# Ledger of designs, part 87: designed miniproteins, single chains, continued (2)

Each design is a single chain, and the fold is of that chain. pLDDT is the mean over its residues in the fold that is shown.

## One batch from the design tools (miniprotein)

Design m6996
Fold by ESMFold2-Fast:
Structure m6996 (fold): chain A 63 residues (1-63)
Amino acid sequence: SEERLKEIKEAIKALAPDKPLSEVLTPGTIEILREVGIDPSKKPSELTDEEYEKIAKKILERF
């Protein structure tokens, strides 16, 4: 749902914004980043809204 996508996006944005995603996410979530073509060395603050949405959609598909 749209509301759940928004909640997941906001949760990702709330992660330590200045640390690489690879340092704050589990290995399973890092694999999701690779599947959607997002570099896990990026910080949450460096992600675009479109990249957040791709991650959130993949998380929803998996669960």
Scores: mean pLDDT 73

Design m6997
Fold by ESMFold2-Fast:
Structure m6997 (fold): chain A 103 residues (1-103)
Amino acid sequence: DVEFYLKNIDNISFQIILTTIPPSVTKNPKEVRKLIRKTFEAIYQGNYEEALKYAKELIEKLVKDGAPEEVVRFFADLFASIFEKLGKKDLAEELRKYYEEVL
């Protein structure tokens, strides 16, 4: 539920996302958590271009850190779906294209 994530970004939603990122998934869990937080905060504030920038930085960081492709795909799909549900289809398509380019 995108509305639930946007409403509870600093609490419940962020805690749920963070609990799905074990140390085995990334060498830099602190930086990954920071990028996830910045992306959601930008979405909550209506700063969708900034949110896209942070989502791209998150994907690039995960790829560089050797995260499993399934994890990279999960975050790309998550944020693209959020953009699409908020009527930002062009941003969703740009994020999906970026994901394909960094693989």
Scores: mean pLDDT 74

Design m6998
Fold by ESMFold2-Fast:
Structure m6998 (fold): chain A 83 residues (1-83)
Amino acid sequence: GPAPLSPEEQRRLQLERDIAQIENDLAYIDSLTDEEKKERAERIRKLSNTDVELSLEQVDAILFTVKGLLEAALDFYRDLLAR
């Protein structure tokens, strides 16, 4: 039968999954076209019932901030995994 993983091994596997998820999220952000950015901003505007339109420059600034936070989280999780 399958042997249960130790708590340490479970934490390692979870960190590896979290790292892979962040790497995928970063790749996804980097893959977005200007058209896809505008479409997503407009969809969010309609869903949130706001009249505030985001310019492409504003969307790029938001994505830059999100990417910076994800990169910081990636470095933090990689440091934890290395220990």
Scores: mean pLDDT 80

Design m6999
Fold by ESMFold2-Fast:
Structure m6999 (fold): chain A 64 residues (1-64)
Amino acid sequence: MEKLLEEARERIRKLLREGKSISQVGMEVSNWVVDWGDKNGLSRDEIDQLIQKVGDMVREEYAR
C-alpha cells in the first residue's frame, strides 16, 4: 500500500503542476484510489482509510 500512496502523491503533484484546483485534484485522486481499490478487492474501510491519507497529502502538497 505504500507504493499506492507514493503513486497518489506523484499524481497530486502532476495535477497541481497542470494548474488544476485543489478541489479538482482531490476529486481526481480520490476517484483513482476508489477505482484502484475496487479492482484490487479492497474493503470499503480500507478504501476510506486511503482516501483520508490522500486528502492529507493533497493539503500538504498544495500548502507547500
Scores: mean pLDDT 79

Design m7000
Fold by ESMFold2-Fast:
Structure m7000 (fold): chain A 62 residues (1-62)
Amino acid sequence: MKEEGKKAAREGNYDEALKAYLEALKKNPKDMETLMEVSKLLPHLSTEQQKRAQEEMVKAMS
């Protein structure tokens, strides 16, 4: 999942990158690397995607 997310982000496919990183967080909610990668995507995402990503990050840190 993380490698798939990194590849998608390199290709500019931020939707697929976000999906892959959120799936990685479901398997390992406290993975700091994945949380940082999601954070790096935020300025490239729509408002709805940013909201969803932030909610999942908060859940993973809680």
Scores: mean pLDDT 76

Design m7001
Fold by ESMFold2-Fast:
Structure m7001 (fold): chain A 102 residues (1-102)
Amino acid sequence: SDVEKAREYLEKGLRLYSQGKYDEAADWFEKAADYYEKAGLYRQAGIAHLLAGNAYYQSGDWERAAEAYEKAADSFEKAGNLGMAVFARGLAIQARKKAEAA
């Protein structure tokens, strides 16, 4: 199922993140988010995009971090979680400031 694949990809991303393999972790988190989105699980999709943004940020890829945080905000908004949407947009702004300074 889409939910089963999303969980598997999320677990792969978390293992890679714990190993400092941030770029690879981000790719798996984005794949997890896509499957959660297809399943209509917008809160879980938002969390997966947020994790991808964190992974890109740790790798110094601030532009992709900002994009992932914006996707997280959109997913949280679809989930009705406006507080998390605002939080994720704030992270996107900080990531864009880093990208502009690079």
Scores: mean pLDDT 91

Design m7002
Fold by ESMFold2-Fast:
Structure m7002 (fold): chain A 62 residues (1-62)
Amino acid sequence: MTLEELEMLGALLFGEGRYEEALEAFRQAKALAETLPPSEEKERRIARLDENIEKAERLIAE
């Protein structure tokens, strides 16, 4: 899967309440995003993925 496909998959799974699967997709997306050249886009994408990871982890922990 591409970074974009993993971001979309994570969002879809999160919307379906499949938080553990969404978390795995977001973590894979973050790993790929970290391979991008340093840029504002990279920082913005990683920040959004970190927000989504934190939200998924919080909902799993409930």
Scores: mean pLDDT 84

Design m7003
Fold by ESMFold2-Fast:
Structure m7003 (fold): chain A 75 residues (1-75)
Amino acid sequence: MARPATEEEREKLAELLRKAVLEVMDAAKADEASREQMEEVIEKGREKLEKVIDIEEFEEKLKKLLEEALAQLKA
């Protein structure tokens, strides 16, 4: 069932991650400085996502990255 993600699939998953983070940031009333910090979290998240071997693993990592992103935004 697990298969290696293609470069195109990884790019699409990374874009989904970014959109999800932006939606959460809007709900959290993030200011511009917090958005810049969140971009750093997204970039670090991309490195973790490059090792994703299936969609289920990506969803788990996405949830974890969103939690870290919210903590970063409010820390």
Scores: mean pLDDT 63

Design m7004
Fold by ESMFold2-Fast:
Structure m7004 (fold): chain A 85 residues (1-85)
Amino acid sequence: MKIPEGELLLAVAEIMVAVNLTTARNLERQGKLTPEQKKLVEEMIKLLEEARKAYESGDLDKVRELTEKIREVNRKLQAIDDKIR
């Protein structure tokens, strides 16, 4: 079975967003969620919605660009999490 590139990229991005949303919710419950972390999580949700629209329109170049931006936001969130530990 051949998984289309855009579908695979979108699926990976959805997993990254889901993991970060779960982490943000846990931090909010503990009173540890920073305004910076909240802003970055909101940014990646917006990027994911834009990536879904690009995928639905068949714009694979835009899907690649938007999913890479989601990975960049994920790296920033990971760097902040490492400072809190």
Scores: mean pLDDT 80

Design m7005
Fold by ESMFold2-Fast:
Formats: C-alpha cells, structure tokens, sequence
Structure m7005 (fold): chain A 67 residues (1-67)
C-alpha cells in the first residue's frame, strides 16, 4: 500500500466522522492502518502513533486527512 492509499482512507474516515457515521469512520480507519502497516509510510506511522485507542485512531485519521 502507498502513502496515497493511507491518505485516501484517512479522508474517508474523516468524512464519515463529520457525518456522524461512527461505524464507517472506524472501518476506514482500519483500512488506513492496514495500508500504513503494509507500506511503511509517514502518514501510516503518524496514524499508528495516535491509535492507542479507538477515539485516538479516529482523531489521528482526521489529522492525517487535513495534512
């Protein structure tokens, strides 16, 4: 997976979270984390660093989406 894949899933997670769809946000965060682990990307590492709990993971995805 690529940096672009991580950022795409992070943006989808942020959009779902802003729309109030917590389930979709969590699913997209899971896909972003998987892509980050596979690619070893900077966005993936930033997302993992924020992901000590579910709320932290969503907030980290929002930050990655805005960067």
Amino acid sequence: ASEADVRRYAREAARAWEAGDVGAAAQHVSLALKAGREGGTPAGRALEAGSSNAAGAIQAAVRVARA
Scores: mean pLDDT 76

Design m7006
Fold by ESMFold2-Fast:
Structure m7006 (fold): chain A 83 residues (1-83)
Amino acid sequence: ASKIKDIASEAVGLAIKLDPMSPKTLKIQQLVSQAYSYLQQGDIDKAKELAVRALDIARDMARAKGDAATAERIDRLRAELLA
């Protein structure tokens, strides 16, 4: 899998771990699905943009729960994606 796909998949997993029933988790899943569609079309820039948005929502969820370890992991994923 591409780096973008792997990171986007990780964002979904972290959101489900934080709050599987949250509307934010559903939004992350929708953004990641759209990112995969753009990757299939060869639009890497749009896929990255959507993956970043998914990570930002997941970070917000982690911070709201006081889960500093998960927020830090999301920061590392975001840095990897933008490298």
Scores: mean pLDDT 86

Design m7007
Fold by ESMFold2-Fast:
Structure m7007 (fold): chain A 83 residues (1-83)
Amino acid sequence: KPVEKAVEAARKGDLDKARQYALEYIDEKSKELNLTPEQREALKRILDTMFEEAKKRNDPELAVEGIRDLGRILDLELEQKKK
């Protein structure tokens, strides 16, 4: 699954692949949640900011936690729509 692959790539130090998998997850969940293009772009900007901070601090765990937090938020939003 994209979230699991993103976490694995981030832990291996491959932030480019981690970002790719995280973007795939955002795109998939954005379709399920029927998000607007503006909301989807906002999620991508948050992701990019986390990855820039992870690189700046040389802390890949920051990217891992960011990916996990995005996954939890999107899963909670999906549950809310299912009653």
Scores: mean pLDDT 76

Design m7008
Fold by ESMFold2-Fast:
Structure m7008 (fold): chain A 101 residues (1-101)
Amino acid sequence: APPPWLEGVPEVSDDVLARVTDEQKKKIEELIEWLKKEGFSDREIEVVRAFLTLAAYAKENGDQEALDAVMEALRTALRELGVPDEKIDEVIERIKKLLNE
């Protein structure tokens, strides 16, 4: 079942997952390994993975409004999980770098 914090988030369809490139999937997994090293919980990591997948899809489609909305939703979700704002900012900056390189 989807976690309660996903209420109001658009469903990640199979079409979204199919449009994420193998290069982006590799970069996503590299970011997830960094999160594990930094001491993020499994729940926090799954939140980042879900929103990063949506952000990668928005970037591939050139949808800047959707990308900005996904990044703000990620920030809110991590804050609700008790992640400090400084760590949230580090995650957001790493995602932006990943999506723009």
Scores: mean pLDDT 73

Design m7009
Fold by ESMFold2-Fast:
Structure m7009 (fold): chain A 69 residues (1-69)
Amino acid sequence: AVVEKAIQDAKDYISKIDLSQEKNQQNAVAFGKSVAEMVAQDYNLSDDNKEIVKKEVEKYVVQKYQELS
């Protein structure tokens, strides 16, 4: 439940950002991972759960960036 909420919160935050402003997919992924780290810290997640959030956010950012390109 908490991990799912953290993933959704990170995705909602990223959905409001224009990822087309990023120079490339690698920069967009780095931004997404930073958001995932921030959200995971706010939720006080374990390292294992933080990696789950980061992985799901990375997939979301890659898909979003490709749709904007």
Scores: mean pLDDT 80

Design m7010
Fold by ESMFold2-Fast:
Structure m7010 (fold): chain A 85 residues (1-85)
Amino acid sequence: MSQQYNDLGRQYILNDDYQQAIDYFTTSISIDPNNSISWHNLGVAYYHLNDYQTSLSYVQQSLSIDPNNSLSQSLLQNVQQKLNS
C-alpha cells in the first residue's frame, strides 16, 4: 500500500507538480516510515521547489534507513552544494 502512494507521487514529479507529489510521498511514509525511497522522493520534490533545507532533512532520513542508496547520496551532495554557496 505504501508503494502505491510512492508510485503516484512519482507520476506527479514527472508533471512538475511537486506539491501534489509531496502529499503522496507524505502519505507513503505515514503508512511505512521505513520506506527510504519515499523519503528520498520527498527530498527530490523539495529540491525542485528550492527548499534545500527541507530537502536536506528528508535526504538524510532516507540515508539513515538505506545508507547505500546512491541516488540519495548524489542528492545529498547537490543539496549541500546549494546550501554552501
Scores: mean pLDDT 87

Design m7011
Fold by ESMFold2-Fast:
Structure m7011 (fold): chain A 90 residues (1-90)
Amino acid sequence: MKEEFEQLKAEGDRLKAKLDEYVARLKAGQPVDFEELVKLIQEANDVIRKLKELAKQMDEETRKEAVEYIKDLVDAITELTKAFVEKQRA
């Protein structure tokens, strides 16, 4: 369980870095491939789903850490979506 949680956090951290990169690119007016953006959001949501399933097997303290991590990843997806929508409106 702990090893699985650490592996999911490592994958989530990789995806968060890519989400942040795409947000920076969109804000800078750089081109972003819509298919890659959708795939990135799908991969991030898949990690969130796996973390939620793993959280059912966690102790209270580890579950709290997992919930906070899920919130951070959801926030990163939300920021990417906002940046993309603003680019479409501009």
Scores: mean pLDDT 82

Design m7012
Fold by ESMFold2-Fast:
Structure m7012 (fold): chain A 77 residues (1-77)
Amino acid sequence: DREAEIRELMERLRELLAEKLKVSVGDIYRVLAGDERPEMVELAKRIEELLREPLERIGDIDSPEKLQKVIEELEKE
């Protein structure tokens, strides 16, 4: 089930972003919902900075496999 796989990976990505940025998962949801408050705009920029290198390497996320690769890159230490 591609939709279930994408949903599970998106949940993992949100949790990982929250952990890396030291914010709540709820704040990640607010940014993704398009919250335009200054603090949410700054959080969106920090998310973009974290995702920049993985997205440059992987390209457009059009499959669960590419989404998993982005998650793996973010988990790399």
Scores: mean pLDDT 77

Design m7013
Fold by ESMFold2-Fast:
Structure m7013 (fold): chain A 91 residues (1-91)
Amino acid sequence: SIVIEGTYSSEYGTVEVSNVVKTDDGYEATLTAPGRASTKVHITVENITEEEAKKLGYDISDTVRAFLTSPDKLIASWIGSPKWTVYTRVK
């Protein structure tokens, strides 16, 4: 079984992934970051590169788009940002 929930860290700070629900095309969860309101994230479990993720373009929905590329690596594009940030699971 794949563990989606947890704490992930990047150079921009730490995020918590919680309230994970399986959907037809991946997982929906809550993202919490220090100093920000909690937001919705859609997570696809797929070994995708940062370059492949950048080619998917930019989405202004109310949902953060993310890929769990390995058990300890999450790549996410925040709402209103064309950038993909790499997060590593805190163990």
Scores: mean pLDDT 77

Design m7014
Fold by ESMFold2-Fast:
Structure m7014 (fold): chain A 94 residues (1-94)
Amino acid sequence: SRAEIRRLANSENIADVVKAAELALEQKDWELALEIARRLIRSEDLRAVAQGALIALELSKHRPEEARELLEEAARRYPDDELLRGLLAIFEKE
């Protein structure tokens, strides 16, 4: 249920938050998936930011403008991160 996904998204455990985003994507709840990806990208934990960026790239198939903004935000916060630079480059080639 959407309430169970939101419960997982409020977890202190990054893996639970990522699982919540995956469930939102499976349910085609793009708004909820964007909300969770944005939370991950604004985290102080680079692992959470990287997971949020991967979710944003998947969301680019359905919400390209919001996904682009999230990927650009992640790349700006960590300009030296090769994964984040690579994800933004993949998005821009599509």
Scores: mean pLDDT 83

Design m7015
Fold by ESMFold2-Fast:
Structure m7015 (fold): chain A 75 residues (1-75)
Amino acid sequence: MSPIEAAKAQLRAELPRIEALAQQYPEYREKLDEILDFLRAFLADPNPTMDQALAAETELGLVRILESVLEREKQ
């Protein structure tokens, strides 16, 4: 499996979590929807560049950090 195909598989698995986060935190919905649109565009591209894959992985990492911070604030 190519690194790009592996990244797409991982990203597809994470999308429902990001969608749930946007529903749970309406104040961040606009930003999360922008990220979701970017990630969906990457997944829809049949021939993405490595730079696009790295950008998608970076956005996913930032969402994970945001989720961690929001869960801490909720506690």
Scores: mean pLDDT 80

Design m7016
Fold by ESMFold2-Fast:
Structure m7016 (fold): chain A 96 residues (1-96)
Amino acid sequence: VTYEKVTITFSYDINGNPGQIVTELNAEEKATLEAGKGVLDVLKRAHERGFKITIAGKGAASVAGVLDANNIKYELTPEAQEAIAKAEAARAEALK
């Protein structure tokens, strides 16, 4: 089992309005996010302030699950959508 970098994107638009959050999650930060603290606290506060959260990378399924559990709005890159679909298909097969 190999986990690749998970990217949560943050930027500002040209008018200074909050846009997307970008941060690369290493293994320790991913574990902290999954434990519901650290990076998740940052993302939750950003969501409350109206920042747009975009999730990228093959590890996106893990991050998306935590964000869903905390009612945080986010968008996925095409690669992240495929990774989540693959993880869901694998889970469905394991339940048979």
Scores: mean pLDDT 59

Design m7017
Fold by ESMFold2-Fast:
Order: C-alpha cells, then sequence, then structure tokens
Structure m7017 (fold): chain A 65 residues (1-65)
C-alpha cells in the first residue's frame, strides 16, 4: 500500500541519515535529509538519496550546508 511504501522509505532514509551522521525530517510528504560536512560526502549521500527515492517512488531531497 501507499502507507506501507512511505513507511518503508522513511525507515530506509533514517538508516541512510544515521550512516552519514545526519538527520532526516518529513516535510509536506517529502523526505528531507540534511547534509553537513564535505562536498564529496554530500555528493555520495545525494546519490544514495536519489536511488532511495527511485526505489520507493517517493520524493527525497538533500539539503546541503
Amino acid sequence: SEVERKAAAEIRAIGLAIEYGESVRVEDGVLVIHSSGSAERGAALEAEARALGKEFGVPVRVVRA
């Protein structure tokens, strides 16, 4: 279901944020991951977030500091 898909995506996004030492929030149905630190690390996180959004068909955004 849509609810189950969104919940699974959120759990995966939380795991990704923990791996990178970052935080995740849900804003207007969009999973928002804050990226701090280096441009290289931010690019890697953004690529993984993009793959996550594609896998679950949900909007994911990475905000770089």
Scores: mean pLDDT 79

Design m7018
Fold by ESMFold2-Fast:
Structure m7018 (fold): chain A 93 residues (1-93)
Amino acid sequence: MMEEIRRRQREIEDRVVDRLSELLGLPKEEIRENGDATEERVRELLARDPELREAVERALAELDALVEELRAKGVPLEEAQRILAEKLEELVA
């Protein structure tokens, strides 16, 4: 039960990783496996592009808020994933 909730969180994180991979041009595995080094590279890229930084920060904040909302409402995992995928597409538009 708690493991399913944590799995759902990881799946949401995986969707964020997928989008960051496309946005930054980095492999998903690099982002997942080398979080610290990837975060340093992201920080450097975002420091050079304040518009991109604002977009990423806003997207992450909205995703985090949506995750908390879906968790609070007890939305089923499959539906939560669908809603989060739709939100990710909206945030990138």
Scores: mean pLDDT 67

Design m7019
Fold by ESMFold2-Fast:
Structure m7019 (fold): chain A 81 residues (1-81)
Amino acid sequence: SDLEQIRRLIAYEEALIRQLEAERERADPASAAVLDQVVGVHRETRARLEEMLAAGAPLEEAEAVWREGQARSGELLATLD
């Protein structure tokens, strides 16, 4: 089911946000600032996916939003040593 696949993307984002928040608490100030931005991207992505799930949006559109979020997150994380 497309709805089940979107729920899996949301669950992935929720788990990743928790992991990144834990890493942020242990990070030095420079790394913490980048991790705060990364957490922000994933929170925005999760919120967009939740809205799409509620609206019955196609899986293709939800996957596009998710992939964009992952790309933005990856670019930010690449700035860490």
Scores: mean pLDDT 89

Design m7020
Fold by ESMFold2-Fast:
Structure m7020 (fold): chain A 78 residues (1-78)
Amino acid sequence: PSPEERQQAAVRVVAAALRYVGTLLDYELGEISKEQAIKDLEEVLATLRALLPHIPEEDQPFVERLIARVEKAIEELK
């Protein structure tokens, strides 16, 4: 990938991580339903999985750990 594509992928990973944290916080505060939280987390999961091949190899373990955390959060909410 180009340097620009790598930078865009990194920005999207950070955005997805912030959405993950924000979704859990909104759910904890009672601002969104359990069903909405699951839906939002599944969208975060899909985004992270799509971005993983575009992430530098040295940074992939970070994204893989984030994917695992999002998967666990979805499972715990079901």
Scores: mean pLDDT 83

Design m7021
Fold by ESMFold2-Fast:
Structure m7021 (fold): chain A 80 residues (1-80)
Amino acid sequence: SSLEKMIYGEVRGALLAAGVDPEKAEEIARKSAEAYGKSKNDDEALENIRKVLTEAGLSQEQVDLAVAAARAVIKAYKEA
């Protein structure tokens, strides 16, 4: 879906800005978009994205930044 692609892009961008290596940021962003696509609602999706980020060994600050980016794009998409 278009929203999955937007989540991928925004999560990747947030991770790169937070100093995550490009290859790792790419993989985590892809898994985050997949987690959204498999989720039943936005709250479940954000929880599943947080799990993906945490399991990847990111710092709490990096996790929170990436989750915030995903939340912002979901909100923007629904308001459009």
Scores: mean pLDDT 87

Design m7022
Fold by ESMFold2-Fast:
Structure m7022 (fold): chain A 68 residues (1-68)
Amino acid sequence: MDLGLKASQLVMSNTIDELIEKAKELLPSLSEEEQKGVQGLIELAKTGNPFLVTYAKMGLAGIIVAHE
């Protein structure tokens, strides 16, 4: 419950660029598969498509909260 609420707060309180920066700070502590996932989400954010940017924000926030 608390993790989902924290992820929602991150999405509402941070821009996509801020979430990308936070996720990049976690990269050295993530597994190779998780790092690949983060890079995929960053690439979706770069498309500028509103649906893909929203999906990337949610995915990045989830990864950030899971590794706090």
Scores: mean pLDDT 78

Design m7023
Fold by ESMFold2-Fast:
Structure m7023 (fold): chain A 64 residues (1-64)
Amino acid sequence: MTDEFIRRLVETTVRKALPDAPEKVIEALVEAFVTGLSYEEVAKRFGISPETVRAAAEAVEAAL
């Protein structure tokens, strides 16, 4: 089941931490945090590199 509230909270947090990030990176991080999928799986799904997803996730954690 989709948890819209958690998804919106995570999305808001990611956007605040990474205001200049591409939309695909933001959506990939939201999916990773909400679903627990690996960065590699999410990166493949969104057409970005796993390294980009990991670096962005580390930046979000550092900003919080």
Scores: mean pLDDT 78

Design m7024
Fold by ESMFold2-Fast:
Structure m7024 (fold): chain A 92 residues (1-92)
Amino acid sequence: MAEEKIRRAEELLREAQRLLAADPEDPAAREEAHRLRIEGLKLALEAAREDGSADPQSLQAMEELIRYYETHSAEEVLQDVQRLAEIAEALR
């Protein structure tokens, strides 16, 4: 059911965030958080598709984001998070 997938996705994403906040420099914690985040996003995408309320363009964007995380290591994702922070600061 979509609602239980959403709840599980939120739980996985929150746990990933907590791991990154607690041990951002630990490679094992980073890799585990990265895996949890990917699984959480996949569940969220499945729930959105199952519910049918999301726009196809939004679903495609989310699928591309998930694919990006799957094709990049935890370290590469960390570099991208850093880059996003720099871009956000530049837009200020």
Scores: mean pLDDT 75

Design m7025
Fold by ESMFold2-Fast:
Structure m7025 (fold): chain A 84 residues (1-84)
Amino acid sequence: KPSYYQVKAYKIYQNFTEEDLPEIKKIFDEALKEDNPIYLAMTIKSILKILEDLVKEGKLTEEQFNEIKNYYLSKLPEKIKKVV
């Protein structure tokens, strides 16, 4: 059930430094190309959860997280935004 993008993001999370942020952003950009709205919503939710866990561990700032979250949520269809 985990998507390829979720697994890839989690593997980056295991050894995360701030220099890995561009790779996380690339995973989001690839996820946004998904045509299936359920798969898109689930994938975005899982990546956002990984970023929230990084903030909780002090590896990412809340400001960096909110900038990434707001940007990618702005790219989602309105119906999908309601479930993310």
Scores: mean pLDDT 73

Design m7026
Fold by ESMFold2-Fast:
Structure m7026 (fold): chain A 100 residues (1-100)
Amino acid sequence: SMEELREFTIEALEEMREILEKALEGEISKEEARKRIDEIHKKTVEKLLEAGDETSALMISRVRQLAMEALDAETEEEFRRLFEEFEKEVEAAIKWIKER
C-alpha cells in the first residue's frame, strides 16, 4: 500500500542516518557504512520505482549522494560538517513524505 511504502521509505532514511552516525563515531568503518547505505538505497529505490514514485526515488538518491560525500571526507571535521548537511536533508525528506 502507499502508506506501507511511505513508512518503509521513512525507516530507510532513518536507518541511513544511524549508519552514517555510527561511521562518524567510529563504531563501523566507512567501507561498511557505504555498503549498508548502498543496500538500503537500492532496495528503497526499487520499491519506489515499482510503485511509480519517481520523485521519492530522486529524493532518496540525493540523500545517498550526501551520505557518500560525507564518507569521502578526508578529515573528521569535514565528515562532521557534511553529516550535519546530510541530517538536515534527511529531516526535510521525512517531513516532505509525511506532508504529501
Scores: mean pLDDT 89

Design m7027
Fold by ESMFold2-Fast:
Order: sequence, then C-alpha cells, then structure tokens
Structure m7027 (fold): chain A 82 residues (1-82)
Amino acid sequence: SKEEKLKRVSEVVAKLAEKAQEEYVGEETEDGVIKGVSASVELDGDSLVVTVTVTAGETLTQTVRVPLEKVDEFIEKLEKEL
C-alpha cells in the first residue's frame, strides 16, 4: 500500500537524519556551524517527496522525488548509508 511505502521510507530517512545530527551538528563549514539536520517525507500522488534540510549559517534544502514503484530500490540505497 502507499501508506506502508510511506512508513518504510519515513523510518529509514528518520534514522539517517538522526545519524547525521549526531555526526555533523557542531561541524564548521563555509556556511557556518551546522546546527541541525532534519528530513521529512510526504506522499504526492504516486510518488514520495523526501526533503532534507541542513541548518548552518543559512538553511540548505534538497528535495528528491521517488516514484512508488522505485521505493524498494531507494530504501536499499539509503540503507547502505547507515
């Protein structure tokens, strides 16, 4: 179901954001000290939209759109980063 795919991606993305928070908050960059890393996942039609936000001297965002048919491949790629 769409809800199950949303849940699976949200769980993996949350773990990655937590790991990034632990490892990178306090790191000095050209844009200032990293103060936070967060991510959100939402359902948009037949796709999931993943937004990652890094807060330093400014807020930097990256958005990735994942078709529901490719969710399993996307999860496998994310799990390699854990």
Scores: mean pLDDT 80

Design m7028
Fold by ESMFold2-Fast:
Structure m7028 (fold): chain A 77 residues (1-77)
Amino acid sequence: SVAGGAAALEVYADVLEEAGYHEEAEALRRVAAAAKAGEEPTPEQIEGAERAQRLLEEDEELREKALEALEKARAAA
């Protein structure tokens, strides 16, 4: 669902921010906010989200932290 997808992006953003990737974290939060509002993400927001996705794909430790955080968020919901 859109709400579930937005929540996942927010969890990933928190993990990226803790790792020092503030710009990429903010991009994910903006995409999540646009999705919740029923708005199309801007090209700049999409590029930021793509950079965030690439970081998660290339950094195994960061990806594991993101998946663990998402699982905890789902358990708490």
Scores: mean pLDDT 80

Design m7029
Fold by ESMFold2-Fast:
Structure m7029 (fold): chain A 76 residues (1-76)
Amino acid sequence: MAKQEIQRFLEQQAGVKFEPEAVELLVDFTGGSLDIISSIVLPALNDRLAQLPEKPAVVTAELVQQVIEEIQQQQA
């Protein structure tokens, strides 16, 4: 699946723009699977965004790396 399709999906679901590098990290982590993104990544990302004092203008690669690391640590 094209990286741009995943970026549009993420931006529509989260209501915030994503850095290209952030999208690339998610594509690499999920193998481009929208199912994994919607069932695992988006809930974790939305939870992280809700914990921030204000909604960021852009989701950065650093924020996505933190979310991925949290998911990996929770997978026992």
Scores: mean pLDDT 78

Design m7030
Fold by ESMFold2-Fast:
Structure m7030 (fold): chain A 71 residues (1-71)
Amino acid sequence: SSSLQLSQQSLQKAQQALQQGNLEAAQLYRESSMLYSISDYLERLGQLDLAQQLRDQGSQLRQQGDQLVQQ
């Protein structure tokens, strides 16, 4: 699913942020990945509206992480 792909991307970004010593960005990316993973689970259960809400929250956290990494 797209949510699972986003989860994997966020985990990769978390590892990169951790390697760069950006612990705050790494935490945001980890939280983003978790929300995307839960969203994937909800999609599989047919809970599409809840899945969308969690995916949107995950995307917001990922964006915050991206802002920190670009500093």
Scores: mean pLDDT 88

